# Designed miniproteins, single chains, continued (4): the designs that were tried, part 80

Each design is a single chain, and the fold is of that chain. pLDDT is the mean over its residues in the fold that is shown.

## One batch from the design tools (miniprotein)

Design m14759
Fold by ESMFold2-Fast:
Structure m14759 (fold): chain A 84 residues (1-84)
Amino acid sequence: SHSEGMKYRDLALKHIQGLQDILDRVEELDPEEAIRRAEELRRQAIEYADLASGKDGSLSTESEGMKLLAEQLLRDVRRRVEEL
């Protein structure tokens, strides 16, 4: 349903925001904990993005964009941790 699709889209965006927050604060975090949390947030963002498009096919393009963004943010967290 559209309302369920939108609910899962909002959950995916919340987890993407969590990834961005880790990236913005990575210098303040334990490196191993930052990577562990980022991997979990990326996993959840992808799962919720897939659920969003599964409930509402009109969200398919947005879902693919959210998944790509989550993967990129995880790579950025890992890169910045390696540079510390």
Scores: mean pLDDT 90

Design m14760
Fold by ESMFold2-Fast:
Structure m14760 (fold): chain A 61 residues (1-61)
Amino acid sequence: MLVEKALELIDQGKIDEAVRLLLEAIDSGAPVDELRKAIQKLYEKDRTAALRVSVALAEKL
């Protein structure tokens, strides 16, 4: 699952790669609950990156 891989990248500090995978997960129709958990975790590391992913998710909703 793309979201699970993105969570591992966030833990490793690979924020740009995590953002890319989360955007791809949004496009592929990943569950909103899983995306929200990933965004919350990303927000703790990088607020700007989390905002970018949040905007993409909001456009889908």
Scores: mean pLDDT 82

Design m14761
Fold by ESMFold2-Fast:
Structure m14761 (fold): chain A 68 residues (1-68)
Amino acid sequence: SFTDLSNEELVALAKETWKTKSVEELEKQIAALREIIADVGASLPELAATLERIIEEIKKIIEEKKKE
């Protein structure tokens, strides 16, 4: 969203941090986030949507690492 500058800045900082992690560590983070979505997604759909967006950003970083 163009109206959430702090979220965009946090995502940019998180991306730099995630780039320093191994593919295995990033896959473990995705698994942990999916467990949270499975447990609370029906009760907290807005949170589930936010976590899905985070998972997609982590997946993009994994793909970048695999293309090297």
Scores: mean pLDDT 75

Design m14762
Fold by ESMFold2-Fast:
Structure m14762 (fold): chain A 81 residues (1-81)
Amino acid sequence: SLLEKAIELLEQALEAARSNYEEAKKLIDEALRALGELARSHPEITLQIMQAGVEAMKGKRSSKEEAVDHLEKALELAKSI
């Protein structure tokens, strides 16, 4: 499913953020695409999807160290869907 794909990509991004932040940013972009597609097909959960996406985007736009905290929050929010 798109949700499972987004969660897997966020988990990969979190792991990558600790060693290769540029790779983590690419994985975040892929996760954001999956979340966006999920939001289009499930308008009833769009708020939850957007909250996860906002945290993922903050991870992409922060430092390597701050990215870990934001990705952990994005993953927590995505798993709550």
Scores: mean pLDDT 85

Design m14763
Fold by ESMFold2-Fast:
Structure m14763 (fold): chain A 67 residues (1-67)
Amino acid sequence: LSPAGIASLQATVRDSPAAAEALLAEAAASKDPVRAVALEVAADLLRVAAANSAAMLREAGIEPAAP
């Protein structure tokens, strides 16, 4: 992994959980059920991205950042 790639993966692991929680809170507050589902899907995609990024870091022998 390049240093820039490692930094990007670490940022994804660190920042994605908070971003996902914010989207889930917005979904729960939404009056539009279609918007609520879209926000829930976006939050799930962020969690998957964080998990995959952490796995890639571990395979490279690098400890993932704390969320």
Scores: mean pLDDT 85

Design m14764
Fold by ESMFold2-Fast:
Structure m14764 (fold): chain A 62 residues (1-62)
Amino acid sequence: SERLELTKRIFSNPEAKEAYLEAAMLYLEGGVKALLGEHEEAERLHREAEEKEKKAIELAEK
């Protein structure tokens, strides 16, 4: 699957892996903030996570 192939590429590149793991943590923190009703903070963390995920994909595609 395309997702599996992309994941393998990300985890084979140390910089891409780091950015991807950072994105995962930011998504988790944002989810927790949303559950606590901290919607502005959740939205900020979600946007930061999307930027880190995009960076990880770009690094993996190099």
Scores: mean pLDDT 85

Design m14765
Fold by ESMFold2-Fast:
Structure m14765 (fold): chain A 79 residues (1-79)
Amino acid sequence: SMKKKEEEMVKEIEKLAEELMEKEKLEPVIAKARAQMEMAKKLTKAGEQSSVMGELSEEEQEELLERLREKLEELEREK
């Protein structure tokens, strides 16, 4: 399910952001931005290597990225 993969990705971003905040003492906004960039790099590289495309269609990948972006905006607004 795309919803489950989306939730997993959001949790991975949150976990990475928390690790960056604790270890590197980064501000929450910067930590989240870095976590999001790392996840974007992972998705881009996976797309080039066809790993993510093997499980998701092109349309599903685009929807997943848009949903992930919306979830990250919601998390930023919740503060």
Scores: mean pLDDT 64

Design m14766
Fold by ESMFold2-Fast:
Structure m14766 (fold): chain A 119 residues (1-119)
Amino acid sequence: MTPEQKAVLERIEQVKKQIEELLKDHPELAAKLLKILDEIAELVRNNAPFEEIFALFEEGVELILAAPIPPEVKERLVLLLTGVLLEIAEAQLDDEERSRWALRIGARLGEALARIRAQ
């Protein structure tokens, strides 16, 4: 495991704590998002294809968008998940792959934020 992969796993643990605090009144949603982050952490440990990690990220974003929680909390959760995804991309991908994935991640973030603002 590289130092960069260790930093990613440490960030995932920090983000899990932030999610628990943000969703203290929504423990069912917190549990689902923490499970997704645990699955992402396992994929990072196993050096799985980035597409599999991105699929779990998309699952987490859709879960947040469907949840009956304030728009401000949705935006914060989506940004936390996006931050994890970008750090994984930096750790696992070469510069060219990272640039291509940054465009896809940016488009998905933009779509998610637009959908939150439309609610």
Scores: mean pLDDT 89

Design m14767
Fold by ESMFold2-Fast:
Structure m14767 (fold): chain A 75 residues (1-75)
Amino acid sequence: SRLAALLERGDAALQRIRDAKSKAEAEAALAEFERAVAEAVALLEELGQTELAAELRRQSAGLVELAKQHIASLP
């Protein structure tokens, strides 16, 4: 499904952030993660899944904060 594909892209992007060896690599992966999340949230809202959309936003906000901390530690 479209939602499953977006969630897979998000998970792949998170893995790339974790494996990144430079700020540039991690920032590119974070941008991809944020794009996938925005598309998934929009799709969930379109489908009337308001609670799931809110949950995804909340979880993603926390992951973005952790990612930014990780990026700050990279060369």
Scores: mean pLDDT 88

Design m14768
Fold by ESMFold2-Fast:
Structure m14768 (fold): chain A 67 residues (1-67)
Amino acid sequence: MEIDEVIEILKKLKEMYPGKKFTLEELALYVQLFSKNEKIKNMPLEERVKLVEEAIKKHPELQDLVE
């Protein structure tokens, strides 16, 4: 599922950059760069930002990534 891949990418970002905070747009850019799903890579930025917001809502620990 698209959301599961987004969650895994965000978890990986938290591991690679411990303590670093990102904007939602920066997180959406990293999701585009690391995704293997063409639908995620090709969707509009605003739609990808909404996916990031949904991922954080489902996994509140990922809120630590957001400034």
Scores: mean pLDDT 83

Design m14769
Fold by ESMFold2-Fast:
Structure m14769 (fold): chain A 83 residues (1-83)
Amino acid sequence: MTREEIRKMSEEELEKLIYEMAKQGTPEEEIRRFITLALEVKEEELRADPSLSEQERANRLTAFALRLIGAYEDGLLERKKEE
């Protein structure tokens, strides 16, 4: 997936995509790469917001990372139920 495709997606859509990829058995390295790319795009968006402090940007990026990791873990758990 490209940076432009990720920029067009909401946080909820990114979470759903990562969940579905994990549920469908997409390789972990591929999912980790998408999470990394999504975090890079989010960091760029947060950096472009002049109302946010450096600490606020770090906190929001961390919260988003935890949400994506949670979606990945939930997808893996669901995949195990289908086995």
Scores: mean pLDDT 82

Design m14770
Fold by ESMFold2-Fast:
Structure m14770 (fold): chain A 58 residues (1-58)
Amino acid sequence: GPLSEEEKKKLIEAAKKAKGSAAAGAVMHEAGRLSGRPPPVPAHKATPEDALAFVESL
């Protein structure tokens, strides 16, 4: 289902605070799980910018 505004805000904050691929990948994975959309980048290759862009696209 669609991501709620509260969930989206929390994920944006998490993406902005993410350090390295592991943290960015975790945010991207959670956003994909909550939104039902597959992450565009594998977690182990995700950057904080990729995570932020994905969450913003939801």
Scores: mean pLDDT 75

Design m14771
Fold by ESMFold2-Fast:
Structure m14771 (fold): chain A 87 residues (1-87)
Amino acid sequence: SLAERARARIAAIRARYRAGELSVERALDQIEMITGIVLVEAGREDLLKEFAERFREIRERYRAGELSPEEALDEAVRLADEVLARA
């Protein structure tokens, strides 16, 4: 499914971050974009709005120093998995 392909791409982004190929900010941007595309294609504008708001909170906590890079990515992946399962 499109959601399964999105999860695989998100896992690859995580791996590229761990390999030093992506910054945390770029990894977060790509996770948000990939998940958003699936929600738009599923016609789930309600989930897209919820996802965007909750993802913004993760970014704000990361930028405030409340989350490490790994913690921010873990929370972002968990959020993406949750909303993709509901799509």
Scores: mean pLDDT 90

Design m14772
Fold by ESMFold2-Fast:
Structure m14772 (fold): chain A 85 residues (1-85)
Amino acid sequence: MNEEERKKLDTEVIIALGEIAAAIVRMTLERNLAKATSPEQRQAAVDEERATLEKLADKLIEIAKQYGSEEAIKHIERLRDEVLA
């Protein structure tokens, strides 16, 4: 595998990890919202999953910067925004 192929694979892996993280956060939020019996519990569930998503996104962006992948950075930022919308 050449250097260009490795960078492309690294980018694809970071994007895939971001998509998996976003899916898990969405599933956890849906589960917690289904169990919430008060507006306060619903807000707490949203805030907790938002904080988790932001931490995961920041870490993945740091990794993407190390590999020089602007595509991965933009994709992770988009996924973060979609989950929070």
Scores: mean pLDDT 79

Design m14773
Fold by ESMFold2-Fast:
Structure m14773 (fold): chain A 94 residues (1-94)
Amino acid sequence: VSEEELQKEIDEAMELMKIGVTVIALKNMSKKSDEEVRETTLAWARSMGYSEEKAQQIVDLVLEATAKVRKAKSDEEIRKIAEELVAKIDEIKA
């Protein structure tokens, strides 16, 4: 097994963990006000070292995902929302 294949397996496992944690976070955030979601997300993004412009982009993405979760009728829909959110945030962090 190549080091590249091992790294891919680790990256895939980490991605699955990110999605799982994001599902839990979005379910919790769906119970909060948009202002609380904004404040919590902005504090997190700043703590992770994002610029103010990128932090605001992440806040907008999380608010959109949270609104979708509030309308979701199944755990499968929530997981899909979380997968899309993780992908969009990872694109900003690059």
Scores: mean pLDDT 81

Design m14774
Fold by ESMFold2-Fast:
Structure m14774 (fold): chain A 76 residues (1-76)
Amino acid sequence: MKELADKAIEAVKNGDIDKAREYINELYKKGPDNPLVKEAVRALARAIEAMENGDTELADKYIEEAKKLVEQAEKQ
């Protein structure tokens, strides 16, 4: 789970939106009924939107949120 989130984050930072969406979809498949996974996926989607708008500070904030949510999901 964390490995997929890290790959999605790397793709977002590299501007590879298609690859980022692929990893986000794989992450969602690992826990579609887990509310922490759903929230992490939403945070990553918001990070993509922020990057597309050139707001790297906002993107980094959502990336940090997604990392914390995935780490918490792995503890369950």
Scores: mean pLDDT 80

Design m14775
Fold by ESMFold2-Fast:
Structure m14775 (fold): chain A 83 residues (1-83)
Amino acid sequence: MVHSQAVIDQAVDTVRAQSTLPPSHRAVLADVVRDLLSLPRDQRPRRIVLTGPAARDPSLAPQLQAVVQQHIDPSIQVVAPAS
């Protein structure tokens, strides 16, 4: 779907441009948004778990959740592994 691809690209660009996070974290945001928008609504995960370096920044999970809920689905939750 041509419009779906354009919407994905626009959402990814918007997330990247609006983020105050370092480039590495903006890449994670863009990748997650692109992947989620590529899925049908009913097949999107109810939760996203951050792992590795992305999980080490306590600000990243809340920011990713805000972006995902704004652009994709307000029911999706983002979590980082708890110690």
Scores: mean pLDDT 67

Design m14776
Fold by ESMFold2-Fast:
Structure m14776 (fold): chain A 75 residues (1-75)
Amino acid sequence: MEAVRAAAERVVSLLPKELQQEVRDRVRQALDQGDGQRAFDVALEGALRAAPSLSKEQQLQLEAELKKLADAVAA
């Protein structure tokens, strides 16, 4: 779960400031319940909400960190 927490925080840190607190709190709640899949789903929802306001380069960075989070959850 430590690897999942670290990967999730990296995703949250790439979100717009307005979304960071909301998504971080929801991710933390899921991880406190041991639900890595829910933590991924919440992070992905945040990323999708943010995507229209992000540059192409920011979207690619966010996708890369989401991939790392998915890999950590699957491990």
Scores: mean pLDDT 84

Design m14777
Fold by ESMFold2-Fast:
Structure m14777 (fold): chain A 88 residues (1-88)
Amino acid sequence: ARERAVAEARRRVEEAERLLREAEKHLKQGDFDSAEKLIEEAERELLRAEGLLGVLVGAGMKYSKDLRERIEQLRRLARELRERAEEA
């Protein structure tokens, strides 16, 4: 059960990273509306991943630390890209 939750969280983190990379490409092309939508989708995937990892806190899952750190990094990137889209 917990291994399944970690695997699903990892998949969602990977999807969020893909969405943010695509959003950055759209920002570079001046497509701010598409970039904002991709950032929003990435933020939703990160929220879902965090929720999955949250239920594992009571189970003492030490190997979720790398995923939590990656989620934090991607949330910072999403915030930076959102600010860039809003300033344009």
Scores: mean pLDDT 78

Design m14778
Fold by ESMFold2-Fast:
Structure m14778 (fold): chain A 120 residues (1-120)
Amino acid sequence: MRYHANLALALTKQAKAIVEEAADLARRSNPAVQPLVDKMLEKAKKLEEATQKAVDAILNESPELARKYIEEAKKLGEELVKTMEEVAAQVPDIADELRQLTEEFKKLLDEAIKHLEEAV
């Protein structure tokens, strides 16, 4: 269903914005985390690309391809959460704030994945 696919993409873009906020806060607290922040931002970009490909596959009535990209998005999301936790460990002054952003990211991504699965 087009509604669920569009909502999933919107939620993924919101989740990416949370990652970008976490990246900015971490860089300002400890510039030494820049390599981990770069990994976070690259994974967030790949997550948005995987979600867009899943949406495109749904709209093109390709359920096998849609499921492939949904699984890729789930995997990227898990890796991104792990990287965000690694960043939080290196910025103790703002670690609780980054963990809160990580939980918000997880909620948005879980909802986005649910909508993608319902659209297939």
Scores: mean pLDDT 88

Design m14779
Fold by ESMFold2-Fast:
Structure m14779 (fold): chain A 81 residues (1-81)
Amino acid sequence: TRNVAYQQGVNDTTRILLQSDPQSGDTLGRQLRQISSTSSGSVTVDQLDRVGRRASQLNPQRSQQILGDLTSVRNRIAASV
């Protein structure tokens, strides 16, 4: 049984990344889902932080917006655990 908040966090993170930069967001979203499946479907705050840092590096002009949106998802997941 997996925590629903973690599953929603993966979907929300992917959507935020796609909304901010469709090209980079799609690639990073696929990587996050692959990590989730490889780790028996577990996505941690640290994995979301790594994706956020990569997204900000690929999208300097949208870095603040991407990091802000991802921080909101991270805090929601952390509060649910």
Scores: mean pLDDT 63

Design m14780
Fold by ESMFold2-Fast:
Parts: sequence; structure tokens; C-alpha cells
Structure m14780 (fold): chain A 84 residues (1-84)
Amino acid sequence: SKLDELLKRIEEAAKNKDYEGALKTMEEVARLLFNSKNPKARALGFLLLTGLKMADEYIKKVGLEKFLESLPDVLRQVKAIAEA
């Protein structure tokens, strides 16, 4: 699916320490979910869009490497909720 393609792109960006690529693709995921007919996916998309506005603040607090290291866990949760 398009969601699976985007999630894989974020994983590749994280593996390559490509912060900008990871955030840009995560915004695409958030928009895709927000425009979904599935209410759970729409709610998740809204939360992700809101979280992305705070991404720089969060990264300043925890550091870039820890943020990137957390992405695989976040992506698994996104996929599970979107496919529920």
C-alpha cells in the first residue's frame, strides 16, 4: 500500500541519519492518514500533524540520534493503528 511505501521510506531515512527526509515523509504519512475514511487513522493523522509542529522542540530535548532511534517503534504503532 502507499502507507507501507511511505513507512519504509521513513525507515530508510532514519537508517541513513536523514532527518529532513524522515520528517518530510512523516508529514506525507500524517496527511494520508488525516484524509482517511477510517476514524482511527484520521485521529492518528491529526496527532501526527500536531506532533510534527513540535518536532524541533522534542529533538532539542532528547537529541537527534534518540529521535531517529525511536522512529521504528513509532512506525510500527502507526501501521498497527492505521490497519486496525
Scores: mean pLDDT 77

Design m14781
Fold by ESMFold2-Fast:
Structure m14781 (fold): chain A 73 residues (1-73)
Amino acid sequence: SAAEEARRLARAVAGGGERVSAEQAGLVFAGMLAKGLLSAEDAEKAGREVNAAPGGEVSVEELGRIAERYGVA
């Protein structure tokens, strides 16, 4: 699923951490776009949602939820 792939990529870019910055989330969404799991428009919207989060960061679990809302099921 889009959520599972987002969590996998997020843990990789965070070095095994539980939180990702907006910049790291951008790398995750770019990877998902390359795999056809997100459109370019949805990747941009998802990235803006992370930037709007408190401190400009989200948990790996929250990133998965964001990706699932925008991802192709």
Scores: mean pLDDT 80

Design m14782
Fold by ESMFold2-Fast:
Structure m14782 (fold): chain A 93 residues (1-93)
Amino acid sequence: DELERLTVEEFLEALEEGLAAVEAGELSESTGEALEALREGIENPTDENIEELEKKIKELKEKIEAGVANEEEKREYVALKIKLEAAKLARKL
């Protein structure tokens, strides 16, 4: 539907503006990582991508709960969760 497409396009434009501000040093790097994860999720709202994200999230969650995850894996877990929720949202739009 045209209205759904316009909403997604407007949101992607806002994310691109946010990423440009990070590159200009106006926002924190962690904020840029979250915005990039949101963008990637919205751009890839396929069943296959959602299933792959859910699998990776489950594997990382098991490592975190076992106490064997490093800080990089914990950051990846958060980014993948953002991507999954964004992809699910985009699929519903």
Scores: mean pLDDT 72

Design m14783
Fold by ESMFold2-Fast:
Structure m14783 (fold): chain A 86 residues (1-86)
Amino acid sequence: SEKEKLKREALLLMAEAGVLIIHASILIRYENPSNKEELEKLVDEIQKLVNQIQQALDAEDYETVKKLMKELKKLIEEMKKLLKET
């Protein structure tokens, strides 16, 4: 079903975000990178979006899930770029 596909895609995207947050957190803790403040801000924004997607999924608000997934994809790409520069 379309709803099951969206739910699966959302969960996989949230999992990818989680891995990137862990990676960024390790670098912040142990490497003290010059872009630390930008990494910390982006970790916080991604965590907020993941929580909002989970709330929308629990509410079965699939239009909000779709919108928030697009926003999360943008932040994931931003994090990947920032991690390459670290």
Scores: mean pLDDT 89

Design m14784
Fold by ESMFold2-Fast:
Structure m14784 (fold): chain A 65 residues (1-65)
Amino acid sequence: SELEFEETLALLLMAKSVGIFKDVKVEGKDVYVYLTDEYLEVGKKLAKIFEKRLKEVGATLHVYE
């Protein structure tokens, strides 16, 4: 649903605000996450979790290192 999509985006933006992700960009149902070298391993694990959640609401996560 739209609400579930918005809730997932809020969590991704929180991860950016605390420095786990370098950036988060949204274009419709395409979400772009940029990982930091400093937190690469935790960032990869979180990206896999959010990729699955976004796929369930018809959105795609793109991850860049």
Scores: mean pLDDT 85

Design m14785
Fold by ESMFold2-Fast:
Structure m14785 (fold): chain A 76 residues (1-76)
Amino acid sequence: DEEEKRKKEAQELVKELEKVVEELSKNPSNLELWEKAMEIRDKLVELIQTVSPEAKEKAEKAKEKLKEVAKKAIEE
């Protein structure tokens, strides 16, 4: 049941990352949120090999959205 525990942790991290990305889209200059997003991303990299394809897809979408937020912040 360690696999179930890892899946749950990964799903919770994906949800937390999605929430942080939403906050960053509203306030892209908040460095604390950027640091938190990077920490969550790094933890997901370790867990992602043992999670469902659905969780992997959500994590990748959140990462891509984070990159787009950073791009817009630089361009503005």
Scores: mean pLDDT 73

Design m14786
Fold by ESMFold2-Fast:
Structure m14786 (fold): chain A 64 residues (1-64)
Amino acid sequence: SHLDRLVETLLNSPDETERLAAAIELSEFPSLDERSRARLEEAAKNDPSPAVRLAAASVLRKLA
């Protein structure tokens, strides 16, 4: 699915710009399943880019 592809991009793309774009697109979803939320939490804690970590954390906050 598009959601699965975005989550895969966020966690696995070597390109910071692609990961950031994936996080931003994920923010447009009205809800995320538990698996996708867990993967976003992983990105928010562990991504090497502070911008990507903040974007992932913002998505989680918006969906709470």
Scores: mean pLDDT 83

Design m14787
Fold by ESMFold2-Fast:
Structure m14787 (fold): chain A 100 residues (1-100)
Amino acid sequence: LAEEGARLGGVGLGLGLVAVRHAETSEGLALGIAGALNGAGALFLAGMGVNTDELAREAYEEGVRMGEEMLEAGASAAEIGRLGAELGSLGAALVTEAVL
């Protein structure tokens, strides 16, 4: 549960940061920020850091790649940010259910 939550948090963080970087609307920026904060929160609750934990780093890199591929396919920053926020939120919920 905590490991799955951390992985979803890392992916959400990566997606959120891609959305923030490419946002051209206030909605895209807000959803990107939500994705980054939810993802980072899930990792924080799991006691993991992108620069200290291989799982967190790999998940973050996967999220960044997914976001970049979605942009290449024509997705908006808002769509990418929303996905990041949803995955990050789910990650935080899974970590919270684990005994910390």
Scores: mean pLDDT 82

Design m14788
Fold by ESMFold2-Fast:
Structure m14788 (fold): chain A 69 residues (1-69)
Amino acid sequence: SMEELREAGAEANRLGAERGLSYEETVALAKELAPEFVPPSQEQLELLREIGEKLREIGDEFEEELKKS
């Protein structure tokens, strides 16, 4: 399930941080915990970053409008 994949990713990230693992090593650990775990592609990471930037811009615009009131 998506929840199990998320938990595996989160656990691998936590263990990777504790052990000082690289991103690649942490992904390998996540796949060991959940063999169906697929890390986001470079294209997916780029899209997520663009979405994050757009959400931040919307938040900043809304905050500026509130200051005008």
Scores: mean pLDDT 71

Design m14789
Fold by ESMFold2-Fast:
Structure m14789 (fold): chain A 60 residues (1-60)
Amino acid sequence: MVLNGTLEVTHSTPFTWTVVNTETGKKLIVDKLSEDGYYTAIDTKTNEVYQVPVDNIKLP
């Protein structure tokens, strides 16, 4: 599933970002490795996997 909306980075590690969806408040862990213009993101509460367009990540 593709996740829409802006994701604000709250924490960064060498391999992942922790991000918050600005519309829903949903917290996700995003893998920094992109494939075909998408990052793989995991919902921290449900463990549901999303594809996130690279342009949706708001870097600090």
Scores: mean pLDDT 80

Design m14790
Fold by ESMFold2-Fast:
Structure m14790 (fold): chain A 56 residues (1-56)
Amino acid sequence: SELLKRAEELEEQADKLTKKANEAAGSPKGLDTARQYLEESKKKYLEAYKLLEEAK
């Protein structure tokens, strides 16, 4: 279904953002950037979760 494919795409995007956050967190000056990436990742995971619920 299209909903399942969209949810999978959002999860992949969220995973990439989490990886970028971990890379940014390697420097004290990158902590604010890391937090922004984590917040964006969190929003994408929540959107994916809603689509998975609709697909039931």
Scores: mean pLDDT 85

Design m14791
Fold by ESMFold2-Fast:
Structure m14791 (fold): chain A 68 residues (1-68)
Amino acid sequence: SRAELEAEFQRLVQELAGMIQEVIEAGDDETAQKAGEMLDEALRAYQAGDVERAIEIVREAIEYVRKS
């Protein structure tokens, strides 16, 4: 359901936000900036009603941070 997708999106956003905070504390400004930009793109997709696309972008951002 849409409610389940929205709950998943919120969980993933919280996970990504925590990861961004960790990379900021580590002094990795470039990774933090890029991940923040991807989070903004995901939030725009969510606001446009495309929750599945928003989830996809957050997952890509999480993977990007993990590889950095």
Scores: mean pLDDT 88

Design m14792
Fold by ESMFold2-Fast:
Structure m14792 (fold): chain A 77 residues (1-77)
Amino acid sequence: LNEEAARRLREIAREAERRGDLEAARILYKTAEQVEKAPSVEEAIKIIEEAASQVSRISRETALRVEKVAFEARSKA
């Protein structure tokens, strides 16, 4: 679960990077690493939700995609 969420966050980060949203990409790459290392699914979801909040200041569209990753993780937990 955490590995799949991290992979999706890296995909979103690459798309943000291609659009020139380097700060959003940086946040999401770091978030993906933290999610993979999270000791529980609950902690991973918290990390993802916090990242979505930070990214929402840069891009609402990217933040919504990050929120979907958290929703998927909750549904499978």
Scores: mean pLDDT 81

Design m14793
Fold by ESMFold2-Fast:
Structure m14793 (fold): chain A 69 residues (1-69)
Amino acid sequence: MSKEEQAQKLVEEAANEALKPAVEAGESDVDAFLDETAKLTREKAKEQGLDEVGELGVQMVKDVRDQPP
């Protein structure tokens, strides 16, 4: 698995964890959801010793936020 594939997997796992409580709480703040996803991505990467993959995943979350209109 490439670093990009590992980063994508960590972001997906983090997003699933962030999305579930957000949906249950009626949360509509996309920025808050993306911030939590980035935070969980970093935490998961650090736990696995994959700091570079975690930063790549955080960049992927930022790229979603910074998409041109």
Scores: mean pLDDT 73

Design m14794
Fold by ESMFold2-Fast:
Structure m14794 (fold): chain A 85 residues (1-85)
Amino acid sequence: GSMIRGLVTVTSTNQDSLLSAQSAARSIPGVLSVDLLSQEQITINGQQVIRSTLLITARDLDSLRNAIRTIRSTTGILSVDSRLL
């Protein structure tokens, strides 16, 4: 079957929150890889946060959606924006 890839932009309070989110996403059945493509420190409303771009490769669309939902529900994750590739 065709693999599905998503480009996911995540803002997190710190690096540990991002690492936890990546680990949780990798544990989702049907997720093949979670790769960090870029990362920057930014300021939002006077708060320093980390903005990261992840490439998620999954077996199917449901697995990708479950991975994104899992990232969004991880403690310390402030926002998640995604697009299909």
Scores: mean pLDDT 89

